# Designed miniproteins, single chains, continued (4): the designs that were tried, part 15

Each design is a single chain, and the fold is of that chain. pLDDT is the mean over its residues in the fold that is shown.

## One batch from the design tools (miniprotein)

Design m12520
Fold by ESMFold2-Fast:
Structure m12520 (fold): chain A 80 residues (1-80)
Amino acid sequence: SYMDELKALTAELEAKNLPPESPETRELVIRRLELEIKYLEENNGPQELIDILRETLEMLKAGASLEEVEARFKELADAA
């Protein structure tokens, strides 16, 4: 299930004690975000939230820092 995959990714992030901006941390965050988007799309989640998550995913894939992505997510969520 999506919840089991999300829990596994979260547990891996916590267990490895990785630096926040490491390539491995970024890849796990990207993977978790992709799973969240897929879950929302398959369960008819709010389109505004899906659009925000997709924008943050594209920012991460383009090389934006996790800090920049978090700031942008807050800006978009507050505007929605």
Scores: mean pLDDT 77

Design m12521
Fold by ESMFold2-Fast:
Structure m12521 (fold): chain A 92 residues (1-92)
Amino acid sequence: SSEIEKLIKELEELFRKQGIKVEISVKGDELTIVFSGLTPTQLTAYALQGIGYDLDGIKVTIEISGDKLTLVFSGLSEEQIKKILKDMIESV
């Protein structure tokens, strides 16, 4: 989706301005977001946001490895991918 590609670029640029490296990829119905350079407070906030999606019935796996946070969302519709990306933009 052209709109998804634009949202990804906007989100990556927004985080870059905050000093956070974000790598976002979409493969079929799966959305992967990898954060690097998060403060402990930011890491907690984005991990809790991921948990919030899981509680809303979206399958999400949360992985913390050193200074990296990885969120993997599965079974998503295109509209759910757009909504998650827009929610993340609002969280920055």
Scores: mean pLDDT 84

Design m12522
Fold by ESMFold2-Fast:
Structure m12522 (fold): chain A 84 residues (1-84)
Amino acid sequence: NNLLKPSPLLMEVLREVGLEEEEYTGGEILLAIMKYIKEKKLLDPEKPNIVNLSDSPLKELFGADEVDIMSEEFLKALEKHLEK
């Protein structure tokens, strides 16, 4: 089963981009997070793949002020907020 249940904190972010269901695939969650980052303009324009987290719910989710979206740290932090 590829359906994952987001934590309440992750659901707060997902609702900002119109997701209201209890379970999603990992791909749907990743696309929603990328949409959130783009809509809130959190990407650093001078650094590829670096996301500024400081003033968003994502800071609590990742426990950091910045994260590289292509990093293992990004995926591991996200996985801690997903229940099978």
Scores: mean pLDDT 78

Design m12523
Fold by ESMFold2-Fast:
Structure m12523 (fold): chain A 104 residues (1-104)
Amino acid sequence: DIDKLTEKLNQLWREIQQIRNDSSLSPEEKERKIRELKLEIALLLSIDLARQLKANGEATKRATGLDDLEEAIRRELIDFNQTMLNLSKEEAEEIADKALEEVK
């Protein structure tokens, strides 16, 4: 549901902005809280991307007989999380695996 995803992403983005502007929080507390919210955003975006890639990949697999669709999606999710969201390899792998479980 694209509307629910957009609303949740907007809520998380507002929380990040509130944390950035909170003069009562130390820089270290801000970084920790913002990191936690960024990981939540990464998971939500990765679930949406996995659903899109699965739908497109299943159509392609029917036409071409593409093997290892799940592994191809996993690699794309890891690359997306590392390149676009600046997650570590370990964080990107964890998020990719969680997103794939949600798309089952």
Scores: mean pLDDT 82

Design m12524
Fold by ESMFold2-Fast:
Structure m12524 (fold): chain A 70 residues (1-70)
Amino acid sequence: STEEVKKELEKKLEEIKATKDPKEAKKKAMELRDEMLKLYNESKDPETKEVIEKKLKELEKIMEEIEKKE
């Protein structure tokens, strides 16, 4: 369901934020980005696509913050 996808992605984003090493955080973020892009392209449900798109934007901001710490 869209709700389960949202919860899973939120959990993964929080795990990235909790990662203290910027290099490890970046690796996890890149892996999650690739996973989310695949899910977005394979999804037929517009509501699920909107959730993924919003989470991708959140991930992009997190990645920018990680890059600034380097």
Scores: mean pLDDT 82

Design m12525
Fold by ESMFold2-Fast:
Structure m12525 (fold): chain A 63 residues (1-63)
Amino acid sequence: GASELEKLKKKLKELEKKKEELEAELEKIEDKNSKEAKELELEIGILEGLIGILRGIIKKLEE
């Protein structure tokens, strides 16, 4: 099976791609004060936090 580091790197790429997709969806919404826009902004913020944590873990494991 894949190493734990390889699994984490794969998960990081998946989260980064999902964030990019949500950012693209947010850009399509004309009313940035809508409930839909606010929910997307919240989900993007959560993903940014998770990506940051995962990048930190990967960096520590590579050192």
Scores: mean pLDDT 83

Design m12526
Fold by ESMFold2-Fast:
Structure m12526 (fold): chain A 56 residues (1-56)
Amino acid sequence: SESLAALTREQIEKIAELLGLSPEEVERLIREDESALFDLALDKGVAEEVVSLLPE
């Protein structure tokens, strides 16, 4: 699955580093507000990097 809910712990940790968040905060955003996670990635200019970490 390409959804954020299907991410591994390792992928979550990499996204957390890109966004300047903790892995726990990334997991919470995926669960509670997936759109806010993508909005934050766009705001920080790392949306392309985040998408590249998603499974195909």
Scores: mean pLDDT 73

Design m12527
Fold by ESMFold2-Fast:
Structure m12527 (fold): chain A 79 residues (1-79)
Amino acid sequence: SVEKELEEQRKELLKILPEEAAEKVTELLRKAAEAAQAGDLKKAQELTAEALELLGENHPDPEIGKKALEKAKEIREKV
């Protein structure tokens, strides 16, 4: 289920991000999944890009952060 996947993602994010950032990323991913299930693929991609931007800005590894930001830009270009 989406809730179980989001719980696992939250636990992993809490290992590398501040709690506030982990919570916001998880919320955006939940909203993206809900938008995708409703058939709103543009909104799902926008929310996923926003989650990747927060992950990239808050990631302790600058190379991983950079890749997350680049992926977010690629997603936004396709919307």
Scores: mean pLDDT 83

Design m12528
Fold by ESMFold2-Fast:
Structure m12528 (fold): chain A 80 residues (1-80)
Amino acid sequence: MSPVELLEEFIRELRRRMEAGDVEGAIELLRKLAEQFPEISSQLEKAIENLKEAKTELEVEMTIGSLEVFLATLIVVLKL
């Protein structure tokens, strides 16, 4: 699987887990992504920490939304 295909699959699975309210499963998925893409591990670790510290649904949604935009940008860059 190409890096682009992997990132697209992770984004789809992340959305599925968040729609199910599975924040812990989303955190586990982000840790797996960080292992496969060490170059972005610092950004993924910040997202994990933000999800752990989130006290409201809005904070969770803001963290996931920002992460989805970041990952989508990476997909565009990788396709260049």
Scores: mean pLDDT 80

Design m12529
Fold by ESMFold2-Fast:
Parts: sequence; structure tokens; C-alpha cells
Structure m12529 (fold): chain A 70 residues (1-70)
Amino acid sequence: AEEEARRHLLEAARALAAGDREAAEEHLRKAGEILAEVEAEDPEKAREIERRLLEELGEELKAAIEKYKA
């Protein structure tokens, strides 16, 4: 679960770097779905995973994830 979310966020980062907003949104959607499942089982663990992924992938993805979750 965590590794799948990380993989989708990395693909989203690549898409953003390439200017492919549509592909980035699709990967962010998949990561969000995985994290929502984790949150349903363990909200604390989900927050830890989100923090680690945002720290690893940087400020740009944080902004994109927040926009998508809204």
C-alpha cells in the first residue's frame, strides 16, 4: 500500500515535470485512493505515510495533492 502510493506520486512528479497535468492528476488520484484505504484502517499511520511522501517528493507535489483532495 505505502509502496504503491509512493510509486504513483513519483509518476505524478514525472508527469508534472513533463507538463502532463492529466497524467499527474490520474496518478495523484490513485495515490489518494490508496491513502484513503489506509486512513480507514489506521488514520495515524496514514498521516505518517503522507508526511514521509511529501517530505521525500517536495513542495510541488504537496500543492498538487492538496488541490486534488479539495
Scores: mean pLDDT 73

Design m12530
Fold by ESMFold2-Fast:
Structure m12530 (fold): chain A 118 residues (1-118)
Amino acid sequence: MKSLREAYLLTGEIGVRMAEAFRDVLPPEVQEEVDKLLEEAKKYKERIEKDPEDMEAWAALARKGAELYTLVHRALRATLTPEEYRELAEERGFVVNETDSGNYAIMVKGLGNSAADL
């Protein structure tokens, strides 16, 4: 595996999957921002499909994924209790782990590493 590209793909993929999975429960203003970031992420995915050596596109996709992760995670934590967040996330194919700091780390089932480090 090309570790840098795999890390960028994982970063982008987690954020995109969270945005797609939780879009319907987000406030309208957050949904609009999510939709814009998803369109931008799609353009970078298309660039990577044409040129897998486009490291600028890989870095941009990772950035958009991190922005999507942060935006969705922040919105969910603002609107849901910790128990409601965990239940909803698990129902939608995610794993939620409590960190040593009392925060929550969210992961996609079948993807390695915690998205909290984004």
Scores: mean pLDDT 72

Design m12531
Fold by ESMFold2-Fast:
Structure m12531 (fold): chain A 78 residues (1-78)
Amino acid sequence: ELERLQAEVDRLLAEAGAAIAAGRYEEAARLLREAARVAKRYLELEMADEPAAVREALKAALDAHTERHVEALRALAA
């Protein structure tokens, strides 16, 4: 499962990078949000032995980071 989730994140990030290079910023924003969704599932499984508060804090930080990048990409698309 972890290997499969990691491969999915890598694929989505590669697609987002290609979209950015092509000037398709709205597509890149959607792909980054999808990558974050998959990465949060990876984090939940990878850190199953860590306290729930740590996992939740890391997921929240990932979401905040992702949304800042989405906002930047949308500004470029406008």
Scores: mean pLDDT 82

Design m12532
Fold by ESMFold2-Fast:
Structure m12532 (fold): chain A 62 residues (1-62)
Amino acid sequence: MELSEEDKKRIEELAKELTKELKEFEKKNPNAPTEEVAREIGRILRRLGDALQEALDRQRAR
């Protein structure tokens, strides 16, 4: 992957923030059904995927 140092740092920081959000969700919703937990995980993965795609598009553009 051809990510700049800035893009890589941004992705790593986003991953940390999303991990914290997931932990907070689990703390506040310990009895959440599996489907809701899966939905939140899917949302997190989608955000990370979008951020990675944007970084890659920036690298390809120049």
Scores: mean pLDDT 75

Design m12533
Fold by ESMFold2-Fast:
Structure m12533 (fold): chain A 81 residues (1-81)
Amino acid sequence: SIKDLIKELKLAIKNGDEDKIRKLAKELKKSANPVDILKEVAPEILAIEDQEKRDKIIRILSKELEISEDTTRQILFEEKL
């Protein structure tokens, strides 16, 4: 299910598993809105203290979900006001 795939993606992000992040993001994109996927996993991304690791995950998700890095960062870090 989409919910199970999102749960797996959250764990992959927490563990820094880049290959699993790529695979799960591609699968989720077929069935779910990319913005909603990013909102669901935002807490796990924001919990990454290493800026280089966080930036790399943002690049992977942006590429696989076909959203610009700037838009991805806005969804993750900026409030929707």
Scores: mean pLDDT 84

Design m12534
Fold by ESMFold2-Fast:
Structure m12534 (fold): chain A 117 residues (1-117)
Amino acid sequence: MEEVKKYIEEVKKALEELKKNYTPEQFRDLLAGLVAFIDRLLTLREEGAKISAKAEIKDGKGTVTLTIDHPANPALSGDIVFEGPEPLVRMVYALAKLAEIDPEAARKVREWLREQL
């Protein structure tokens, strides 16, 4: 539960930083993409896939490695690597960790993000 709260707070903090770095139109498009991202991860979890996420951040940029294990569809299994500026990497990682550890909390965060659109 404490770990879930930590990632929810990371999402909120990263969203505030992203708001400052983009125009209103760019931010809205980014937010729509983040909603689609978490929605896709939740769909994969409902299909029985396992998701794990790792992040590395250095010098204001970073990477998130998502490992997907989909027993029913092996073609969807593998590693996906995201690279970007630190606030975006922190956001993607926090959303992926929520989908990994608590899909119900991830659904609530998805709905909260939709309300920000």
Scores: mean pLDDT 84

Design m12535
Fold by ESMFold2-Fast:
Structure m12535 (fold): chain A 77 residues (1-77)
Amino acid sequence: MEELRQIVAERLKEEGSPLTLEDLSDEEIAALIAQRFVDSMLKAGYDKEKAIERARNALKALGFSDETIEAALAKVK
């Protein structure tokens, strides 16, 4: 899911943020990806449990550690 990581990078640039993926910790990057993914799925009519499950799978596919993934998902509203 390299595309998902690139979407986060593009989003930061579009917002005019001086931050890049290199300026963020793995946990911060994972949290941004997880929140965005969950928000998108909830708006599409998916339930929160399904959205969180898919976010976890996406983060695993991107190579994040289990500890980083659980910390990121704990920050999801």
Scores: mean pLDDT 71

Design m12536
Fold by ESMFold2-Fast:
Structure m12536 (fold): chain A 71 residues (1-71)
Amino acid sequence: SRALVVDMSALSEEAQKVVEEEVFKYWAGLLSEEEALKRVREKLEPVFSEEEVEKALKTLRDAIAALDRAR
């Protein structure tokens, strides 16, 4: 399989790992986009600022859109 590359450099390493995990679960058919967005928000809100959470959510949406276009 080919790796899907999305630029996550604007996110912290911890936020990148959370986004990558939920993108993988979406790709594997384990989560809907809405469930993935909810999980990222729930995991990052206690630790990160609202601006960083919104960046992570945007990155997740962009990654999911890229996966859907690659089919």
Scores: mean pLDDT 76

Design m12537
Fold by ESMFold2-Fast:
Structure m12537 (fold): chain A 78 residues (1-78)
Amino acid sequence: TQAAIDAIKAGAKEVTITVETPDNSREAILAAWRQAEAQAKAIVDAAKPYGVTITLTVTAGGRTWTSTGIVRKDNKPG
């Protein structure tokens, strides 16, 4: 997560967060999704001044879910 924030501050326009679990239980899937959401919240909060596209990918038990959002910077030039 911190590496993604650092990349955004350094000028990255796109960031992907991937959380994987080999367990296909409902509990493992929910835990992985909560982890992805927590990482996304930290990155969104850090990325608001920069304007980036953030993609969340969760893979569990051979299934993949993807969610993409755009964080738009404030258009004030100073």
Scores: mean pLDDT 70

Design m12538
Fold by ESMFold2-Fast:
Structure m12538 (fold): chain A 81 residues (1-81)
Amino acid sequence: SEIDELIEKLKDKDPKVRLEAVKKLGEIALNTEDEEALEKIIKALEEALKDKDPEVRRAALEALIDIGVKELERAVKRVTA
């Protein structure tokens, strides 16, 4: 799957390839309704927080924050809206 290919790209030698993979995984996570896919992406992004490149680490953190905000909004809408 595209998700599996992007997760493999997180192990690429080129930090630019890893950065693009992080950004793409974040985009997929924000647009998916598949909870299993979302869990898989979150786990991969958590590993990217330990990346050698500070820009890759920052992108992973930003993606995880965006995912957390979307999940919180979804949870609030289930209760209050």
Scores: mean pLDDT 84

Design m12539
Fold by ESMFold2-Fast:
Structure m12539 (fold): chain A 74 residues (1-74)
Amino acid sequence: MPSKEEIDRGVADILLALANWLEKQGRYEEAAELYKKAVEIDKSPEAYQNLARVYEKLGKKDEAEKWKKKAESL
């Protein structure tokens, strides 16, 4: 059976896929919320980079900068 870590990775992957789809629809606030949930479950440079990009599109430069630094330190 899958371990908790395997289940968490699977959930994070689903959240990333859904967030990416929302981002493509221009639903940046909803995409940011799902990217945040994904990074809380499984920390990945990809998720942090996507979250930073979405915050830039929302005009939240300080938030975008913080997430870029987190991606860099992983």
Scores: mean pLDDT 78

Design m12540
Fold by ESMFold2-Fast:
Structure m12540 (fold): chain A 60 residues (1-60)
Amino acid sequence: MSREQLQRIVLAMHRLGVVGKKLTDANIDEIARMTGLSRATVRRVLESHNYDSQELLLTL
């Protein structure tokens, strides 16, 4: 996974106001729409961090 893709996902989570919250399928769909990434890519990244936006922020 590229750092750029991770940054886009984190920015999208911040814009949605879901930072620090457990992510849902609806949030994944919206993040995919906002970032231009495939749903599968977003889902893979989120699964690696237990759908926790705080874990993703620590990876940056």
Scores: mean pLDDT 70

Design m12541
Fold by ESMFold2-Fast:
Structure m12541 (fold): chain A 100 residues (1-100)
Amino acid sequence: SKEEKIKTAEKARESIRLDLERALEAAEKGDLFLAELFLMSASAEVIVLKGAFPEQSELLEEALELLKKFREALKKGDLEKARELAEKTLETLDKVIEAI
């Protein structure tokens, strides 16, 4: 049902939000290896969503591109930009949920 699809996407969004928050916390502590593990988890969840919601594949590709920029910001130590990119990623996922 539409309600079950929305609930699935909302759970994925919350998992991605937590992974990005944990990646930022790890990067702030200088643990870029741990930050990359959380980012890999977030990216894998977006890929799963892309398979589950092919009609929203364009928005989910935008989310993946934002996660690539987030990785680059973390590598450069630009935590302010990384936070902005995390927020834009979550906004893009909100648009995916709205489009279901």
Scores: mean pLDDT 90

Design m12542
Fold by ESMFold2-Fast:
Structure m12542 (fold): chain A 62 residues (1-62)
Amino acid sequence: GPITTEEERLERIEQAKQMAAEGASIEEIADLLRVSKKAAQDILSAPSIEEALEIYNKIYGS
C-alpha cells in the first residue's frame, strides 16, 4: 500500500539511506520504499533529503 504522510516518507528515506550505507541491495531498499528499483536509485542519488522527498512525493504525494 502507499505511504500516506510526508513524515512517513521522510522517515523511510532516512531508513533507506542508512540501509544503503550498511550495504543493503537496491531491491531491499525498493521494497522498504515500496517503489521500483529505478525510483529507489533516483531517491538515493538525490543530493539532499529534501530532493529525495520531492521524488518520493511525486510517486505517492500527488
Scores: mean pLDDT 78

Design m12543
Fold by ESMFold2-Fast:
Structure m12543 (fold): chain A 63 residues (1-63)
Amino acid sequence: AEHARKGAEAGAAGDAEAAREHALKASQNRDSAGATAAWDAAQHPEMSPEEMRRGAELGAAAS
């Protein structure tokens, strides 16, 4: 889905808020495990940029 892809891009760029919004929308639309993982990663500001990027990638793959 479009939101999962945009979430992955935002996560890779370190934009936690944009990644969180897109991951949440992807999760709501599909309720897939990957999208949920991306949403969880995006909402943890203490996570490293690498971990946030990884979560967003999982969301994109699940779309």
Scores: mean pLDDT 59

Design m12544
Fold by ESMFold2-Fast:
Structure m12544 (fold): chain A 55 residues (1-55)
Amino acid sequence: MSPLSELLLRAAEREPDPRVRRLLEEMARAIDAGDIEKASELGEELSVERARALG
């Protein structure tokens, strides 16, 4: 397990929104699997969800 995937899993545990929590968990799994392309896509999706929440 990479330090980055561990950080993402801890962030997911503290996330109250189940959709954002799932994205953080999936991103951690993609990083652990070495799937950089999928991790990047999930990161973009997370950014879009955060932008929508802010307005």
Scores: mean pLDDT 78

Design m12545
Fold by ESMFold2-Fast:
Formats: structure tokens, C-alpha cells, sequence
Structure m12545 (fold): chain A 90 residues (1-90)
């Protein structure tokens, strides 16, 4: 579970980086921050063997990934404001 959370958080981080490359700075920063929090929680869960914390990390990683996907789609359309709002949802 912690490994799956890390995998999803890493994917969210990759999408946030692409959002930043498209010039949607706020969307990329907010989505990247959400991915970072999920990565830290998943890493701590893995270190401690804490399955409950791993489940929470997985939920955060899934939210971060969906926020990153929406933020990137708005960034691709040139809507930097909506990219920022979508990133905040993570």
C-alpha cells in the first residue's frame, strides 16, 4: 500500500512538472505540493510499517493525481487560472 501511494504521488509530481513547463505556475506548484505531502506520508508509513497511515497516504496520492491531471488539462488549454484552482483541489 505505501509503495502504491508513492507510485501515484510520483505520477502526480510528474504531471505537476509538465504543468509548470506549460507556464501554469500556480497549478503546477499547488499540484506539486499535494504530491509532495502524499510522498512524505507514504514514506513515513513505509518506514514505520504503519498500514493505517499507508491507507491515508494512498487516498491523498489519489486526490493529488486527479488534481494534477485536471490542472494539466487546463494548462494545455491555456487556462492558467483554472489550472491553479484544479491544483488547489489536491
Amino acid sequence: MAEEALKLANEADRLAEETLKLGAKEGGLFAGSAAGVAKIMAGVAKLLGDEELAEKALKLAKKALEAAKKSLEYAKKGDKEKAGEAGKEG
Scores: mean pLDDT 82

Design m12546
Fold by ESMFold2-Fast:
Structure m12546 (fold): chain A 103 residues (1-103)
Amino acid sequence: MKELLEREEEVIKEAREAIEKQVSEEEFEEMKERVREMAKEAMTYELKQAKSEEEREEIRREVEAREAAVEAARERRAELSEKERMLLELHEAAVEGIREALE
């Protein structure tokens, strides 16, 4: 779990640095896809390591908290800078990957 979450965070960090350098739309779409895939892998691994339904329910609560944070940021989208909107889209991609793992 931790190692895969660290990979997700590293990809998001790389994307933040690229946003500062004005990435192309194509490069940004590739970053979103990479974040989605990393989040899916991390969640799939965490679910596989869960040994009880109680542990799985804890994972679901963490997912709900992440989804709630993304929704709160989405409500404020009009007030966000272009860079903040791009970061929001990366977090939305991560949440999509998590949802795919929960299927």
Scores: mean pLDDT 75

Design m12547
Fold by ESMFold2-Fast:
Structure m12547 (fold): chain A 59 residues (1-59)
Amino acid sequence: ELEKRIEEAKKELEKLQKENPDLPVVTSLSDFMDHYRARAKLPEEERLKKLEEYLKKQQ
């Protein structure tokens, strides 16, 4: 279910933002999920770096 995947993604975001409190909050969760899925196959380290850059760039 979409809701379950969104919840998991939000949990990952929460951890990332806890490490980097200056990261902006995602306003479009759907857009974020699309980006997250596209990057899901990247190595964990690279994926997190891309995600952080994505969030900062959205501002």
Scores: mean pLDDT 64

Design m12548
Fold by ESMFold2-Fast:
Structure m12548 (fold): chain A 59 residues (1-59)
Amino acid sequence: MLYEISNINEKTQKLLTRLYVTGEAEIVSGSHDSAIVRLPSEELGKEIERESGAKVTKL
């Protein structure tokens, strides 16, 4: 499923890098403060929002 992640901070970047390296996330596009990512579940999107404080929106 595709998600837009906005208000990206250092914690968000570290989480996304980890998920990308493990193959759990695919980075479709990105900028300094936002990214479009493919995640396997909505629960993982909510975890990113909870752990880092970034805004995660389902596309």
Scores: mean pLDDT 83

Design m12549
Fold by ESMFold2-Fast:
Structure m12549 (fold): chain A 89 residues (1-89)
Amino acid sequence: DKKEYQRALGEIIGFLTLLADRNPEEREKLEEMIEKIEKEDIEVAKEAIEYITDYLLSLIEKGDSKVTPEEIEEWKKKHLELLEKYENK
């Protein structure tokens, strides 16, 4: 579904934008990822999912998250499967 795909990309871009604002030293890298995802670079979108997943897991270790590791892994799996389905067909 194109609408689910566009929503998934928007969510990834939204997360990267938030992380770029909060992490000035990573800002240039994250902004480059956003630009590539806006040009439908699915490989970079997959890299962004990994980056977001690692960040969210680090928040759990710090006690700053109400999300479980299982919920983060399910989010990652769902978004990767959706990107792969759109990329390959």
Scores: mean pLDDT 79

Design m12550
Fold by ESMFold2-Fast:
Structure m12550 (fold): chain A 85 residues (1-85)
Amino acid sequence: MEELIKKLEELKKKIEETLDKFIKKAEENNDPSLAEELKELKQILIDNINRVIEAIKKGKISEETAKEIIKKIEEKLEEIKKKYS
């Protein structure tokens, strides 16, 4: 489970880096609506990761469930990269 927490923390960092790039691009293009949407999406994804980390620490979810959630978040990040690149 410690390895899963480390993977979630690394995924959190990748999400921040990816979405911050898209937010900056939206701001540079004078698209405040898109910038706000991306900021909200970033916050939702970060909050979800933090909840999963907390659930792992409290023993509320299994290792298999945590792995499934990580996979879904990774898939969502790839969709975001495709949509906003």
Scores: mean pLDDT 84

Design m12551
Fold by ESMFold2-Fast:
Structure m12551 (fold): chain A 55 residues (1-55)
Amino acid sequence: KEEKIREIIKEEVLENPSDPNLAEKIKKRIEEELGVKLSLEEVTKLANEVRDELA
């Protein structure tokens, strides 16, 4: 489940790195595809971790 969340985040970060609504899009996608409710804060933190791994 955690791996799938990270896959979605990585995919969105790679496709839309400069989108100001990126965290909201990731949150919605995780909720729709995995049924997991994450706060916008949690999504932002995870997206930053993924960006650090890709840089």
Scores: mean pLDDT 77

Design m12552
Fold by ESMFold2-Fast:
Structure m12552 (fold): chain A 68 residues (1-68)
Amino acid sequence: SPLEERIQKVVEEQIERYKRGEVTPDEALQALAAEVAALAREAGLSREEMQALVQKAVSEFVEKLDEL
């Protein structure tokens, strides 16, 4: 879906910023959570759906960091 593709791009952008030494993991997580929440609100999702998407994106980001 378009929303899933946009969320995936945000996760990838924050991983790339971290790899370049531009952000700490905490800064990347904060930016990721804020952008995914904004995308969910733009898509008209409920608060519960927004929270679930943010949590999923954060988990995916953490898993990708652990693989580095």
Scores: mean pLDDT 86

Design m12553
Fold by ESMFold2-Fast:
Structure m12553 (fold): chain A 68 residues (1-68)
Amino acid sequence: SMEKKKELLKLIGEILRIIGEILDIERKLKDPSLSEEEKEKLKKELEELKKKRKELMEELKELDKELG
């Protein structure tokens, strides 16, 4: 249905945004000028984003099963 396709596109959009944020933080973590405090903060943010990505990927997998 059109509604399920819109839900799929929204979920994909959310996943792509989180992937973009993860890549940005991973790039920032390569900066040799970062303090240990800044690195720790970024690592915590990265862990939270990776967890959220995993949860959304699981939602995507379940939605895909409903469409198949």
Scores: mean pLDDT 85

Design m12554
Fold by ESMFold2-Fast:
Formats: sequence, structure tokens, C-alpha cells
Structure m12554 (fold): chain A 56 residues (1-56)
Amino acid sequence: MEEREKAVEAVRKAFKESAGITVPDDLIREAVDEVFKENPNASLGEIAARVARALA
């Protein structure tokens, strides 16, 4: 659970700083959960890519 919240915070900050986009925490959490179910060792970049895909 700690790692999940850490990933959510990191992804939220990355989108804010790099793209100026404020992504809802719920959407980021869903992406984190989905990515970790597919690959528990997934990188932050893979989670960010899933979030970007969901926003498209």
C-alpha cells in the first residue's frame, strides 16, 4: 500500500511538472493497480504511460 501511494504521488507530480496537467488521484490509482496486476515490477514510466493512454 505504501508503494502504491508513493507511485500515485510521483505520477501526479510528473504530469503536473512535465505537462502542466492535474490528473485525478482516482485515475492514477486505477492505472497503478492495473499496471501492478499485469507486472508487479513495472516502472514509474509504465504507470505514467497507462495514465496518458487513459486521458487520450
Scores: mean pLDDT 76

Design m12555
Fold by ESMFold2-Fast:
Structure m12555 (fold): chain A 64 residues (1-64)
Amino acid sequence: FKSPELEREARRARAFAEAFAGLLDGESEEEIVERLMRKYGLSRKEAIRIVKEAKKFLKELKEK
């Protein structure tokens, strides 16, 4: 058990950066989700959430 929160946070941070880069590269959300699941061992729900966060961040960045 130790610190599952810490491991989750680190994994999410890296997955988020990967998702953001993928969106910037013009990849579809579905393709990014599948890559995150394979590379980081994330569940589909977790990967989807990360992609949604990256997409929201990108939208906010473009809004300004």
Scores: mean pLDDT 77

Design m12556
Fold by ESMFold2-Fast:
Structure m12556 (fold): chain A 70 residues (1-70)
Amino acid sequence: KEKLKKEIETLEKAIKVNKDLIDSYQQRAEAARAAGNEAAVARLQTLIDSYQKAIDFYKKQIEKLKKELE
């Protein structure tokens, strides 16, 4: 089942990319908060939340694919 293994690998890489993006946006949100730019903080928090939801979705897909490999 090479296809399923490759799909899991792709999803794991996507999770890593989204985690790196969250870290970047968290740093930017801290800088914006220090500057008193609450509008920028709100936008960055929305992006962080969106990427966290994507990670949760990818984790669920990996779990399903792993069950198919069993």
Scores: mean pLDDT 84

